# Designed miniproteins, single chains, continued (2), part 13

Each design is a single chain, and the fold is of that chain. pLDDT is the mean over its residues in the fold that is shown.

## One batch from the design tools (miniprotein)

Design m4422
Fold by ESMFold2-Fast:
Structure m4422 (fold): chain A 88 residues (1-88)
Amino acid sequence: SVKELLEELRELLKKLLELLLEEEEDITRAIGLYLALLGDLLELERDPSNNKAADNAIALLEELKAESKNPEIIELLDRIIELLEKLK
């Protein structure tokens, strides 16, 4: 269901923040990215058909993936992107 998918996204975003805080030198950047993604998730929780919010989140995740060297972060980013694409 859409509700279960949004709940999984919230848990994965929390895991992403935990990994970013462990690996990222610039904690301000990590927090900023998390807050931007959380904002998009809150818009999707209000309206799951909001393709603009989903696309914005995917763009941020793809940018982070391009900059990352951590396989665990890359795998988690791919999973979040996969779930966001399922909402569209």
Scores: mean pLDDT 81

Design m4423
Fold by ESMFold2-Fast:
Structure m4423 (fold): chain A 81 residues (1-81)
Amino acid sequence: MVEEVEENLLFPHAREVSAEEIKALLADKSVKAERGVLANNPFTVSPEDRHLLDLDLDETKVLVDEEGRIYIRRDGKFVPA
């Protein structure tokens, strides 16, 4: 169901991840992302910038909503960046 997909986008019970920290990391490393709809259309970061994310995430995929907010996929979950 779509609801389950969005639950991954909104970051489940994991409050251990600091969204602000991820956002600062993206800004500091100048990661590029494509803007689009929040739907399950994950945008991949440019191949050259993927290594800048330090790959601390299991699978680094960038999702951008219409407002321009960036979400990074971590261990099959999306967290705000």
Scores: mean pLDDT 41

Design m4424
Fold by ESMFold2-Fast:
Structure m4424 (fold): chain A 98 residues (1-98)
Amino acid sequence: MNELLDKGVLEGDKEAAREALLEAAREGRVGPAVVALLALGPSEDEAVREAVERALRLLTEELRRDPSNRTAAMAAIMLLGAAGRRDPELEELVKKTL
């Protein structure tokens, strides 16, 4: 395989995942944001970190509004895991829902 070609494809896929994450977070689409972050992996990119923080805030607000929302709780635990982050308040809300 051409190593330079394979590297270019991988970089294109990660940029697409990054843009999808930023767009989904801006639009409040938490599910697509989780999927995009799982494809991208943990990142030190400040824009990615801000998008993750936005998605986590949306999930916290959703779980406060509807503590029975298992979909939001599952999205929250997956997003925290994919981002390698801890949020004690959100984790407690997830435990009460699941």
Scores: mean pLDDT 72

Design m4425
Fold by ESMFold2-Fast:
Structure m4425 (fold): chain A 100 residues (1-100)
Amino acid sequence: EKEFLKEKIDYLEELVKQAREAMKKNPERAREIARDLLEYLISVLEEMKKISKNPKIQKLLDEAIAELRRLLSDPNVTPEEMLEKAEEIIRKLKKAVDEE
């Protein structure tokens, strides 16, 4: 379980990095890039939730999914804020997986 979750988290870190680079190259598409990233993150986190047997990690995944959905539903959230929140969520999940 830990190895699988760690691999998924490393993949998510790479996706956020790629999104940040894409936004730098095409700032006019920043919102589209950020929204696509958040929607894909939700899909991966839902997959991780189905596999995780740790209640603490499941709770963190639920909270992360809820926060990402909130960001997607709020028209006032900036693309930069979406990326910053994605990075924060991934950092918290990485720490939780590494500490357990």
Scores: mean pLDDT 84

Design m4426
Fold by ESMFold2-Fast:
Structure m4426 (fold): chain A 82 residues (1-82)
Amino acid sequence: LSLEEAKAKFEEGLKAYREGKLEEAKEHFEQSLEIMEKLNADPKDPFLLRTYFHLISVYNDLGELEEAQKIAKKLAEVIPDF
């Protein structure tokens, strides 16, 4: 596992999201987040924060509101004013 793998998964997620492939985008963003968490990335890392934001957007678009709320709570712990 590496930061570059996490970034590659994130970029694959962005591509899928732009193409309207929401389930594929979700899978790629989830894989990117899992890699970042396993690497114990800094919770305030800008890339990790971007990944949380995009994952919330995809969950919301898919109607997966409970999953979106879980990620939003993680983000709020790092950015209290979010």
Scores: mean pLDDT 81

Design m4427
Fold by ESMFold2-Fast:
Structure m4427 (fold): chain A 99 residues (1-99)
Amino acid sequence: SVIEERIREKITFILEAAGVPEEDHPAIVDELVKLVLENFEKLIKGELNLAEQLVLKPFIFYDEAEAKKNAKTLLRLWAEYGAEVGLSDEVIAILRKYA
């Protein structure tokens, strides 16, 4: 749960830095948190495919300053590769709007 809360906070911070409205945060946060937790062992073992690496690696390894600086780039990567990693069409549409 500590790891989940830390991931939620980081995603929320990225969405705020990218100018995503608070009303759109829960859907994106919930799907990305689920994606990270489902792929956590693959991430540790270096077994992520290219799409999973582009979506998951940057925001997990960035500190707050790096996440803020790269927020728009992260939204673009999440929008472009989101379907391949299992993000919903609804979440991808929101990401595209603010990327």
Scores: mean pLDDT 83

Design m4428
Fold by ESMFold2-Fast:
Structure m4428 (fold): chain A 84 residues (1-84)
Amino acid sequence: FEEKLEELRKLADELYATHDPEEAMKKLLEYLKEKAPVVYRILVLGAQLVRGPSAEVLDELLALAKELGLPEEDLEAIEEAKKE
């Protein structure tokens, strides 16, 4: 996980150097969709959460967290958010 985050940070820095934020974002999303589809799904869910949390989005987040094998504490936190 840490290694993947470092790779993404390095890629983001490189893309921002292009001075074309729209093209950089598009290329980043295409890259993530192929190389890290789980991270791509996290970003899409994150954008939906910023616009407004819903039970459906939280359900998708919980399913993704289980797929990633996140610890029980993290899974419980998502379930609690869904109950409220």
Scores: mean pLDDT 67

Design m4429
Fold by ESMFold2-Fast:
Formats: structure tokens, sequence, C-alpha cells
Structure m4429 (fold): chain A 87 residues (1-87)
């Protein structure tokens, strides 16, 4: 699929690393961190594809957090979604 190709592109170009963020309630939430320097060298279409991939990924993680009752983790992911959408 197109999203599989975008995922492979992200991995091949080392565009994203994952860091664990500890929330105020002690929950540990893995979040993707985009390499902005590398991202800025991409074409507009590639940037759009990467942003859309990350937003979909983060929305999926958010739904998983909500199903697990982790509202603090879901709120952190909401903030990350907004940050990615503003790129």
Amino acid sequence: SHMTQVSQFIARNNLVRYVTVTTSDGSQVPVPVLDLSRFSTLSPQQQDDVVNYLVDYLRGQRQSMLRAGNTTGAALLDTRIVQVQQL
C-alpha cells in the first residue's frame, strides 16, 4: 500500500526515532520524534506523505491509550498530533 511505502521511506531515511515520555501519572508513552533537519530536505509531496503517516500512527496510538484507560497518555498524543499537523 502507499502507507507501507511511506513507512519504508521513513525507516530507510532515518526520519523518525522513538522516545519514551513519562507522564505526570507515571505512565510511559513511546512517541515518534521527527528529524526536522532531514524532513526539511524532502520535497513538498514527501513532507505531506510523512506528516499524514505520522498523524495516522499517532491517532492509532491515541485510540489504544483510550481503550486502556490512559487518558493522560492520550492527551500527550493529542498534543503531538497538533505539532505534526503544523509542520
Scores: mean pLDDT 86

Design m4430
Fold by ESMFold2-Fast:
Structure m4430 (fold): chain A 77 residues (1-77)
Amino acid sequence: AAALEAARAEYRARLEALAARHGKALSEEEREALVLQGLAYTLHDREAAEALFRMVEADMTPEEREEVRRLIEEMLA
């Protein structure tokens, strides 16, 4: 439980940092969707992670999408 809470907080902070670097502030809904995607990758549920990513990617630039994907892959490793 504590480990999942720490991972969730870390995912949120890193995604917010990426959004800030690209001049974008994420809504709470967008943050939660991306955090859930990161957790799904970590839990080896790539199908759920890809579905969540698809829902939010329409609001992202190609650069933002690729950076978020790289961050999630880093956390999966």
Scores: mean pLDDT 61

Design m4431
Fold by ESMFold2-Fast:
Structure m4431 (fold): chain A 96 residues (1-96)
Amino acid sequence: MEEERQKRLEELKKKAKEAAAKMTPEQLQAIIQALQARYDAVLAEHPVLSPEEEQALARDALAAFLEALIGEDTSPLSDEELLELFKAAVEGRAAA
């Protein structure tokens, strides 16, 4: 059970690393623009966010970014596992 979950996380990290390494600046910009548009839409409906709401929106944006990058559902992942995926993506883009 635990080994199976860890293996799945490693597979997702590998996908994130490979996808980030292959991403063009234009593709990255398109994802950023899509996330910004989503954020602007939320602010238009809810013009004042608490620090907790802003953090929740940031975590949601990170999950959406990773889902767009790897094409996999991130809803089963913890915040810690999402950060591991993001770290893998950053390492993939910065790879030698």
Scores: mean pLDDT 72

Design m4432
Fold by ESMFold2-Fast:
Structure m4432 (fold): chain A 78 residues (1-78)
Amino acid sequence: LSSNEAVSKVRQLLAQYPSLVASSPSGGFGGLVLVPSSAVDDVKEKLTQAFPQYELKFSEVPISGTDKVFLGIEGRLK
């Protein structure tokens, strides 16, 4: 997958959630998605399964007083 194809695929998988995803000039991608805390593990698993050729890194920032998490995503081609 090209970086643009990877970004399109991420956006499609995350279509139900607010997200900001962009390609990297180095052939990777990165972004943020706002998900319910109960959905975080499912989203991580779906992304990991969808991008076996990429090393994925995740970061989680819970939003105090809500059931929402900002999930940071970094994808780097192996």
Scores: mean pLDDT 80

Design m4433
Fold by ESMFold2-Fast:
Structure m4433 (fold): chain A 99 residues (1-99)
Amino acid sequence: EERLDIEIDISIAIIGAAVALHTARKRGNEELAELLDKAIDYLSKASEAVRNGDYETAIENLKKAIDYLKKALEVAPEEDRPFLENLIKTVEKILERLK
């Protein structure tokens, strides 16, 4: 149950990042889009690692996802920053549950 709950939470984070990515691409913000695409890649790798019971790899990939989300926050327009800040907090909470 715990493992499935973590997988679901990561999937929700991926959806959030994908929404932000779609908006960035629509606005022509290439830099933000590239950083969000990297964050999604690492979240997907973390989800796969959780599914396989490889929590060390999951933690590593969640940390990388947080790093890319923080870089995305630095280049994001002011109006998009609260959404990204909340997304970072969500991923950090998932990471804390795996420690």
Scores: mean pLDDT 87

Design m4434
Fold by ESMFold2-Fast:
Structure m4434 (fold): chain A 72 residues (1-72)
Amino acid sequence: AAARDARNQRVVRLANEYIDLIENDPEKFREKARELGFSDEEIERALKSGVDAVTVASKMAVAEWQREEAAA
């Protein structure tokens, strides 16, 4: 329970951070998404569509969490 709960909390925080970047700092969002291996096509779709924004932000959150866990 604890490990799954911690993952869910971290992933939700990361997803919200990426959604905030899409709305307030799209240039930083592009840089971060590229660091996580997302294509320019996926990034541009996220910036143009709220549905794609949530989808890409959620995928980025999971990818970042996986990188943090692999480094621990």
Scores: mean pLDDT 79

Design m4435
Fold by ESMFold2-Fast:
Structure m4435 (fold): chain A 103 residues (1-103)
Amino acid sequence: EEEEKEKKLLEIAGHVIRAAHLRATGGSQEEIDRHEEKAKEIASGELKDFYEDIKATVDRWLADPERFARLRAAYERQVAENERLKKLIEDLTKFIEELKKLS
């Protein structure tokens, strides 16, 4: 159903963003691989294209260190304020809206 698809999109985006954050901050390769593997497992069938689009967009953000550093700082602030999940959902919702404009 529609709610299940939206939930899967958020899970895929979350794992992709987390893997990218770990790459940017020098996290372990094992943790990075685990998140990438989980994203691929969820991204089956029609969601595979969304996975590739999310990954490409995050890679573009990593190529702009100022933009990515700003997102990371906002994320870390939300964690400190115990509002991390709300900020992540907000950022993911905005990202999905941007993807819809590209298609």
Scores: mean pLDDT 69

Design m4436
Fold by ESMFold2-Fast:
Structure m4436 (fold): chain A 64 residues (1-64)
Amino acid sequence: SLGEEARRAALAAGLDEEQARAVGGTVQMLHDLGRDDAAERLLAAARAGDAEGTLSLVTQLGFG
């Protein structure tokens, strides 16, 4: 799933397990809601290894 891929990318970027779960959950939620633009943006930041940018986007999109 996109959420699982995003979680793994976040871990590889140096985020902790809680942060990686939030990234994965947010990407999956956005995809399920048809917000593919936002999901792809967050996934791309995580894949780029941009830990700071990834966390900023999760906060903007609703960190839970």
Scores: mean pLDDT 83

Design m4437
Fold by ESMFold2-Fast:
Structure m4437 (fold): chain A 97 residues (1-97)
Amino acid sequence: SMAALIAQLQQVFQDSFTRAGRLLSQAGDASRGQHALSTLSKEQLQELAQLMSTAIDSLRQLIALDPSLDTPETQLLLGTLEKTLQEVKKRLEELEK
């Protein structure tokens, strides 16, 4: 059902967003004046990329199912997540060279 799909997407978003935020907070605390992502291991960056991709995809699906969630605040959050994901992916590509 649509209600079950929405509930599942909300749970997926909350879990992935919370876990991504935890990794980003840890990176920020460890940075000590360096670029925050430079403090994360390759494995942590891979996990962060996966969590952020999942959060973005689930939130986009939620907005498509419930357009009332399409607010300036949600769009700002999506833009911030997408920009951070691009930075994480770029860092991963640099580490694999």
Scores: mean pLDDT 84

Design m4438
Fold by ESMFold2-Fast:
Structure m4438 (fold): chain A 70 residues (1-70)
Amino acid sequence: MEAEAALTPEKEAAIRELWERYVAEFRSLPNPTQADLEALYRRGLEEAAEIIGVDPEALLAAVEAARAAS
């Protein structure tokens, strides 16, 4: 199950802080482009994968699959 090893309360808090930082950074951009959004998103996923302790490519693929399903 997901809860067994992937996320501790500490890691969950770190990911939440990371997400809030990226939202604030995006809001601070005077004229954000699609490329800026993609760069922030990719960097955020890589940092989140590092916090969780999973492969960033696997996390990116999972997020892309979820996005395609929406």
Scores: mean pLDDT 71

Design m4439
Fold by ESMFold2-Fast:
Structure m4439 (fold): chain A 97 residues (1-97)
Amino acid sequence: DDLLKYAEQLEKKGEEALEEGDLASAAIYYAQALYLYLTLGDFERAEKLAKRLEELAAKLREKGELQTASLVYLSLAVYYAEIGDEEKEKEYLELAL
């Protein structure tokens, strides 16, 4: 309950950061919410955030925000490891380098 509320609050902060054009902050908030949803076993919400993070990481890399993009790719590798997608896990680990 408290963890769910915290995850939802982080997701909301990510949406607010996107509205302000702060892609790096949005990605960090969404990555934190992703870990909490995985911990809660809410794989549907985790998948939604993972897809948003894939788009954000690509945009961050294009803008030269390489450190933040790498952190997001590491979070995506953890997500794909948790759901058993070894090919995507490896792909995102290589992108984080």
Scores: mean pLDDT 88

Design m4440
Fold by ESMFold2-Fast:
Parts: sequence; C-alpha cells; structure tokens
Structure m4440 (fold): chain A 67 residues (1-67)
Amino acid sequence: STKEIYQQLLEALKKEDEDTAKELLRQLGYSESFVTELLKFWRDQREAEKAAKLAEEKKREEEKKLG
C-alpha cells in the first residue's frame, strides 16, 4: 500500500539510503527530475547536520577522557 511505501521511504531517508529512497519515490509516481532535486536538497541538509553532530561528539569524547 501507499502508506507502507511512505514508511519505508522515511526509514531510507533516516538511514541516508538514497538508492532505496529514489526507488520508493519512483513507486509513488514522482518524476525522475523531481526525485533528483529532492534528494539533492535532502543530501545537502543531512551532510551539514552530520558534520555538526560529529564535531560535538568529538568534543564530548575529549571531555570524557578527563574523568
């Protein structure tokens, strides 16, 4: 069903699995051009968030070495 495809899409996006997300978006009837632009936008957002998270984790690990 469409609901199951949306659920799988959210899981793929959370996992950063662009290939699975692309396939699921195509199954939902989105055009290839729309899918490409959407995934590009999402990727840019996720990469920025990931870099910020990794920087914070490294700071916390260094503080933990002091205890």
Scores: mean pLDDT 77

Design m4441
Fold by ESMFold2-Fast:
Formats: C-alpha cells, structure tokens, sequence
Structure m4441 (fold): chain A 69 residues (1-69)
C-alpha cells in the first residue's frame, strides 16, 4: 500500500496545482491506508473523493485495484 500511496501522490501532482496537489495527495494517502485497514470505511472515503474530484478518485481506485493484485 505504501507504493500505491506514492503513485497516487505523483499522479495528483501532475493533474493539480502544487498547493492543491499536496492537500489532495494527503487525502488520497489517508484513504489508501483506511482502505487497507477497513475496506468499508476506505470504500466510502474513496467514493466521496471520486465525487469531489472524479479524475483523482478514478486514478486512486485504479491504483488500489492494481496494488491488491
């Protein structure tokens, strides 16, 4: 999961301005760890992220799916 969090942070930095990218990267990292500890909480947080930022949420979901395999 550490590698997935890093990949999401890198992808966000490419999509968003630096200040916004830092906040969104921290949020995405928290979601990745929540997903690893409690899938129900993590899925809810991931869905909320995708609703707020569809591009960021979709990337996070794809990276998480890849990390689980």
Amino acid sequence: MEEAARRIEEAIRELLPEEEGERMGERARSIVYAYAKDKEVGEGALDALEQAHPEVGRLAREILEEAEK
Scores: mean pLDDT 74

Design m4442
Fold by ESMFold2-Fast:
Structure m4442 (fold): chain A 95 residues (1-95)
Amino acid sequence: MEELKEEIDRLLKEATNPFAQKLVEEARKALDEGNYEYALTLLALASIEMGRVDEAVRLAKKLIELGYKEDARFIATQLRAAGHEEAAEEVEKAI
């Protein structure tokens, strides 16, 4: 996933809070280890932390496309916990 590497590098440069930076760094490590599922999940969590709600929804839908519905459901739960109810419902409807 060359696009995923580019997205990780972009988010690392744009992440201004330490927790979001940590999540993106862990996503890069997961990708380098071939764990695409975990990398996508960590990027979605980082996107939520950065207030990039549309990006988190897009990454959750990518998890669904790849068959990782449980991870997408987890992202929907995190979106709801962060106050993004409509975004959480959009992800849940796509499962």
Scores: mean pLDDT 81

Design m4443
Fold by ESMFold2-Fast:
Structure m4443 (fold): chain A 65 residues (1-65)
Amino acid sequence: SSGQAMIAQQQKDVDALIKKLNLDDELKKLAYEAMRLGVSAKEIEKAYKEDPGKGLKKLIEELRA
């Protein structure tokens, strides 16, 4: 199924990442926002690992600029 299957896979990948990294509710919200902006789970993981405190916020700000 076009679109819906792709969204479902992205959701699955991000859900797995949240569990793997043990993200709190705030970081979980940022991860889902980045996903909605078209960021892959791999790019979300990279941004978080480079700066766990600010990486996801900075990524979202850059995409919304």
Scores: mean pLDDT 79

Design m4444
Fold by ESMFold2-Fast:
Parts: C-alpha cells; sequence; structure tokens
Structure m4444 (fold): chain A 110 residues (1-110)
C-alpha cells in the first residue's frame, strides 16, 4: 500500500532525525537507507521529491555535513507529508520540494 510505504518512510525519517540529534551518524545513515527503500515505493511527484531529499541527506552524511543532512531530512519529511495528500496542492508542493532537494545536491557536489 502506498500509504503504508509513506508511513513507514516517515517513521524511518523520524528515527534518522533522533539519531542526528544524538550524534549517532551510523544509526542516522541506517534509518535514512530504510526511509529510501520505502520512499522508492511512492510513485508520485512528492514521493520522488522525498527520494531526492533522502539521497541529499545521505550524501551530506558521507561528507560529514550534519547541518545539510538535517535540512535535507526536513525536506524529505515535508515531501512525504505532501505525498499523503492528493490533488493539485500535493503536486505543487512536490515540485517545490524537488527543486529545493536538487539545490542541496548541487551544493554538496560543488
Amino acid sequence: SKKEAIEKALAALDAAEAALAAGDLDAARAALEEALEYAKKVDTIAGRAALVAIEAALLALDKGDVETAARALALAKAALEAALKEGREAVLRGIGLTIAGLGLLLDLTL
């Protein structure tokens, strides 16, 4: 179920956020990888925005950039919350969140 995948991805992102706040980068990475697997099952614009944001968070952790990882994680949560809603609003939020996530990826690769 799409809704179950979104709910499990959000729970994994909450675990990642708690791990980042505790300074447990290994636990944060594992939780983000779990969130990524569930988010892959969400075939919507907002679901794809969440994938971009989770990948940005993982890349930020690889670089030791905990601040950017936390920002990317917040974008991923917003994207999955948008994915729980249907209609034009969810699509528009998904587009905006994709642009924000791609901006973080660009900053991390330069």
Scores: mean pLDDT 85

Design m4445
Fold by ESMFold2-Fast:
Structure m4445 (fold): chain A 61 residues (1-61)
Amino acid sequence: MLEELKKRIDAAKAADPDNASLTYDESEFPSEEAIEEAEKYLREVTNRPVLRRPEGAPAAR
């Protein structure tokens, strides 16, 4: 499952390499632990801040 998360992250980066903002929907991950692992991968690969939030719902939940 971790490999699938990496693909989603890598696809987002490849789809818009000019965009400095990299976000992903929390609902797309099976658990918070999976999100943490994905964040670690993002920091190592992109060397940029990562943003996570629920789909359709802003930070104010």
Scores: mean pLDDT 59

Design m4446
Fold by ESMFold2-Fast:
Structure m4446 (fold): chain A 113 residues (1-113)
Amino acid sequence: SFKEEALKVLDEFYEKMREILEKMRPYLTPEAVERMEQVFERGRKELKEAIEKGDFDAARQALVKTLGEIIDIAREGAPPEHQEEVDRFINELSQAAGEFLRKLKEIEEKRKK
């Protein structure tokens, strides 16, 4: 089903996000890491629930909100000497999110045929 395909794409995206967040971990304060973990898990639940309901607009909104919160936490939680490294990982995260959104749109368009 389109929902099963979208959930698989979500799982692949979240695995990629986890890899990026683990790479950022050494450059962030412990408080920022804890906050990112909370936002990451909440975002996954919200995206999964939206996809299971077939509400792809809600899924996109949940992604944008989650990504924005993670980026803000990472920038605030990085000491000045680590800002360039963290910005590189933020760019990688944004690229992964763009890939997820593209795949989600392809699944949605296939459903309309």
Scores: mean pLDDT 87

Design m4447
Fold by ESMFold2-Fast:
Parts: C-alpha cells; structure tokens; sequence
Structure m4447 (fold): chain A 81 residues (1-81)
C-alpha cells in the first residue's frame, strides 16, 4: 500500500560494543533488519549509524536491534525529513 504524504525519517545513533568487530557486525545486522541503506563506522568498539529516508517502522526496527545488541546507546537522534 502507498503511504499518503510519505514522511521520511533520519536516524543517527552512536552505540558502544565489546569490540570494533562486534560493532561492525551489529551495523550489518541493523541494515539487514531494516532492509535499508545505512552509513556506519565502527571504531574502538563504537558504532555510528546514519539512516535517511526511512519510514517509522524501519526506524523502530533499527532502534530495537541497537537496544538488543549494544552494551550502551551513547546517542540517539530521530528527525523527520
């Protein structure tokens, strides 16, 4: 079904993981769970994620994956485009 006046959301999140490798793996899991393009950088056990043009349900799924897998969420910003 088409969405009337489709609202796109931008998600920026920073989360801490056990290691750089674990952060990278979590980034791929977030991308897979949402089925959406994602920008992420994993360094020193910190993962930075940036999603754009995503509907609410996909943003919600990204957040749920981060909540489940991250040791801490350091920053979480959601903005309507």
Amino acid sequence: LTRPGEEAYELRAVAEFESEQKGTEAGYEVAKATGSPAFFLAKDGVLEIHYRGMGESRIRKAIEVLKEKAEKILSLEIRRE
Scores: mean pLDDT 71

Design m4448
Fold by ESMFold2-Fast:
Parts: structure tokens; C-alpha cells; sequence
Structure m4448 (fold): chain A 90 residues (1-90)
């Protein structure tokens, strides 16, 4: 299970619960700008392909710059990948 799959197929509650259960993901959303981008993506997620993201169109949809959305997506996937490694080593 990963955050991208949950954004694509899960409920809003499942996404929020996953983030709260994973400290590196929770910590990423302590930054106000990252949290605001996340909430905008969560609202519009039915119109977004998170597995192969069109960052230009996503940025236009959520009202942020392409650079900001791309950076958030990278930070999110890196944090989730680190949490996955942590789980595998436990």
C-alpha cells in the first residue's frame, strides 16, 4: 500500500488515516504550503492521474505553480518510500 494508490482508489478517510499513521508523511504536512497543496489535490483527486501526473494541468486545476505541485509530489513520494523501507526493515 502506498499514498499514490490511496489517492487514486481510496476514500478521503483512508488517505488521511494513512498519512496520520506515517510520521514522515505527517511531518511533510506540518509545512503550511505543503498542507495547502495536499488539501487542494485531495479535493480534486477524482480528476487527477497520480500514477502518471500531468503537472501542468494539475497545477492549473488546483491553483498552484507547476514547480510547487511537482516539488510536493516528489517530497510526498520520497517520504512514502522512506516509510515503506522503514516498515520492511521492522
Amino acid sequence: QDVISLLETGSEEEVINYIQSNPLLSHLLEDPKQKEIFLALLKERSQINFSNPDFKNIAKLVGFSEEDVRKFYLDLTVADGLEDIKRALS
Scores: mean pLDDT 83

Design m4449
Fold by ESMFold2-Fast:
Structure m4449 (fold): chain A 61 residues (1-61)
Amino acid sequence: SAAEEAVKRGLEHIATASPELLEIRREIAEKLREIGDNIQRGIEARRAGDEEKAREFIAGG
């Protein structure tokens, strides 16, 4: 729809006009992804009965 296209163009413009914010957003997204992955691995290790590995992953070793 015209509204969806307008929103998309607005977001693209904001992203292009704020290069420093784009870099910050990328770094935050990368760190959040890493944290989520470590938590998931920790949960899996704990379910497998490996309490030591679970602590290491969750602590971000």
Scores: mean pLDDT 73

Design m4450
Fold by ESMFold2-Fast:
Structure m4450 (fold): chain A 92 residues (1-92)
Amino acid sequence: RLRLPRAEPVIAYAETLSDEEQENLVKAALEAFPEAEPLFEALRAGEDVSEEVRRFVAATPGLREAHLRAFVEAARGSPRALAALSLWLLLS
């Protein structure tokens, strides 16, 4: 099972990262979790992610929808939301 880190320190760390570091983390996260690609695309576009969260959870054993949804809601207001989500998934 994935052990999920707290949202706040992950988001705070992600906000220290450059654009290049964010894109490198997104690439690493999508290599580890390819089913997350629609979720990352929707977040990048600023769209509703409810369906994408549900699909990614269905494809990822041990990941809980409530945990992913809570993290996404905490992170999506940040200019580094994609880096934060990438770190959270990779640290889990």
Scores: mean pLDDT 80

Design m4451
Fold by ESMFold2-Fast:
Structure m4451 (fold): chain A 92 residues (1-92)
Amino acid sequence: RDAVVKRYQERQRVVEEVRSEAEALIAEGREQEALELIRKRADEAKKQKDYDTASALLLLGAELAGELGDEETEQEFLERHNQLVKEYSKLS
């Protein structure tokens, strides 16, 4: 369906943009700023009720934290993702 495809493409564009910014910060050794950027973008998406984008950004945060070996932050992002899914399920 065209509307679903368009929303998917817009979400992917936002996730790619955040990934690029976060990876640039990591390349500069600014790993904590990269993870904080992802947290802020996910929180903004959640406030806008864009739960699909918020979910994708939280999974991006878990992926990058895992690559950095930051197991505590990886678990934080995964738990936030699980909480978001539970909250979204209550709205349907």
Scores: mean pLDDT 82

Design m4452
Fold by ESMFold2-Fast:
Structure m4452 (fold): chain A 99 residues (1-99)
Amino acid sequence: SAVYRITLTNASGEAVAAGALAALEGGGEVTLTGSDGTVVRLTPANSRNEVSRAAMKVIGSNGNATLTLRGVDREDALKAAEEALKYSPKGATATVEEV
């Protein structure tokens, strides 16, 4: 099954939450990974408050996070990355790759 990885740099917790919510609305599962090794698994059953708290826990102070998406197509993964960038500071980047 296709798995997509979104790598965010110079982003915010709000950006991570927005990208995760977009993927979850598509019916997918999202694993959030922080640069410190913090990992949180999210499903469509999670509330937006739970997603926001997970995003804030993962992003820390460095602005870097990875979203691993399962059960979505490439278009959904690209939409999640675009949604994250809308809520990101200037200079943030998002890369999407199939794993």
Scores: mean pLDDT 85

Design m4453
Fold by ESMFold2-Fast:
Structure m4453 (fold): chain A 71 residues (1-71)
Amino acid sequence: SPEEIVELIRQGKYVEAYELLLELQKASEETKRELARLLEREFGIDAETALRLLEQGRFEDLLVQAYLLSQ
């Protein structure tokens, strides 16, 4: 779930978050949009940027941005 991925990132469990992000490739656009909104709220990643990275499967880039903004 989007909330579970956010919680893993908050805990510094980036590998586990990456594995769940791979499962999101099968998820609806609505679910990806929900995750983008949560990433904006919790880590300050621009929601449009987060959604674009999610849609492109650029999960490593997304996690790097979350890491840098959470410092």
Scores: mean pLDDT 84

Design m4454
Fold by ESMFold2-Fast:
Structure m4454 (fold): chain A 95 residues (1-95)
Amino acid sequence: RLEEIKKLIEEGKFDEAIELLESQENPSVEEVAIMIQAIATLIDNELRLDSVEKASKVLSKVKEEVLEKAYEIVKKSGLHPEETLEKAMELIRKA
């Protein structure tokens, strides 16, 4: 399922990737990390704000310990500014 979510994101099928993640009662840290990274990319480029909101609501239901571990993975990747990642986490926690 991790590879399926990743493929959907790479194809720009964000809503389908979000729905696949939402279908899981307990998504993995790696699946959550990929979704946080996707949200950060969309925020940085001001794209698909509708998908950012939808993903944030789905991720808001994830356990805090899983979210924190996923956030650390994305932060260590160095692919996004820390400010963008903090904004993504704020949107998730407010949803």
Scores: mean pLDDT 78

Design m4455
Fold by ESMFold2-Fast:
Structure m4455 (fold): chain A 73 residues (1-73)
Amino acid sequence: MAKNEKEKELRKIVAEVLGVPEDEITEDSDIFELGGNESQLVELAKKIEEKFGKRISLDELKAHPTVKELAEL
């Protein structure tokens, strides 16, 4: 349950930061394929830390760019 809830919240954060509709974002969506630039990745990392208490670096976002992979971190 907690992991699925985290994936849902991550999809909302990604949608908000990248300006993409939430329904177009799946667990397999790659942030870079969605058009995320470096400044948006910084904002995404900040919102993830605020929401989940999880500090994610830009290098980790680049290594694990899908919503599903981010939920595992």
Scores: mean pLDDT 77

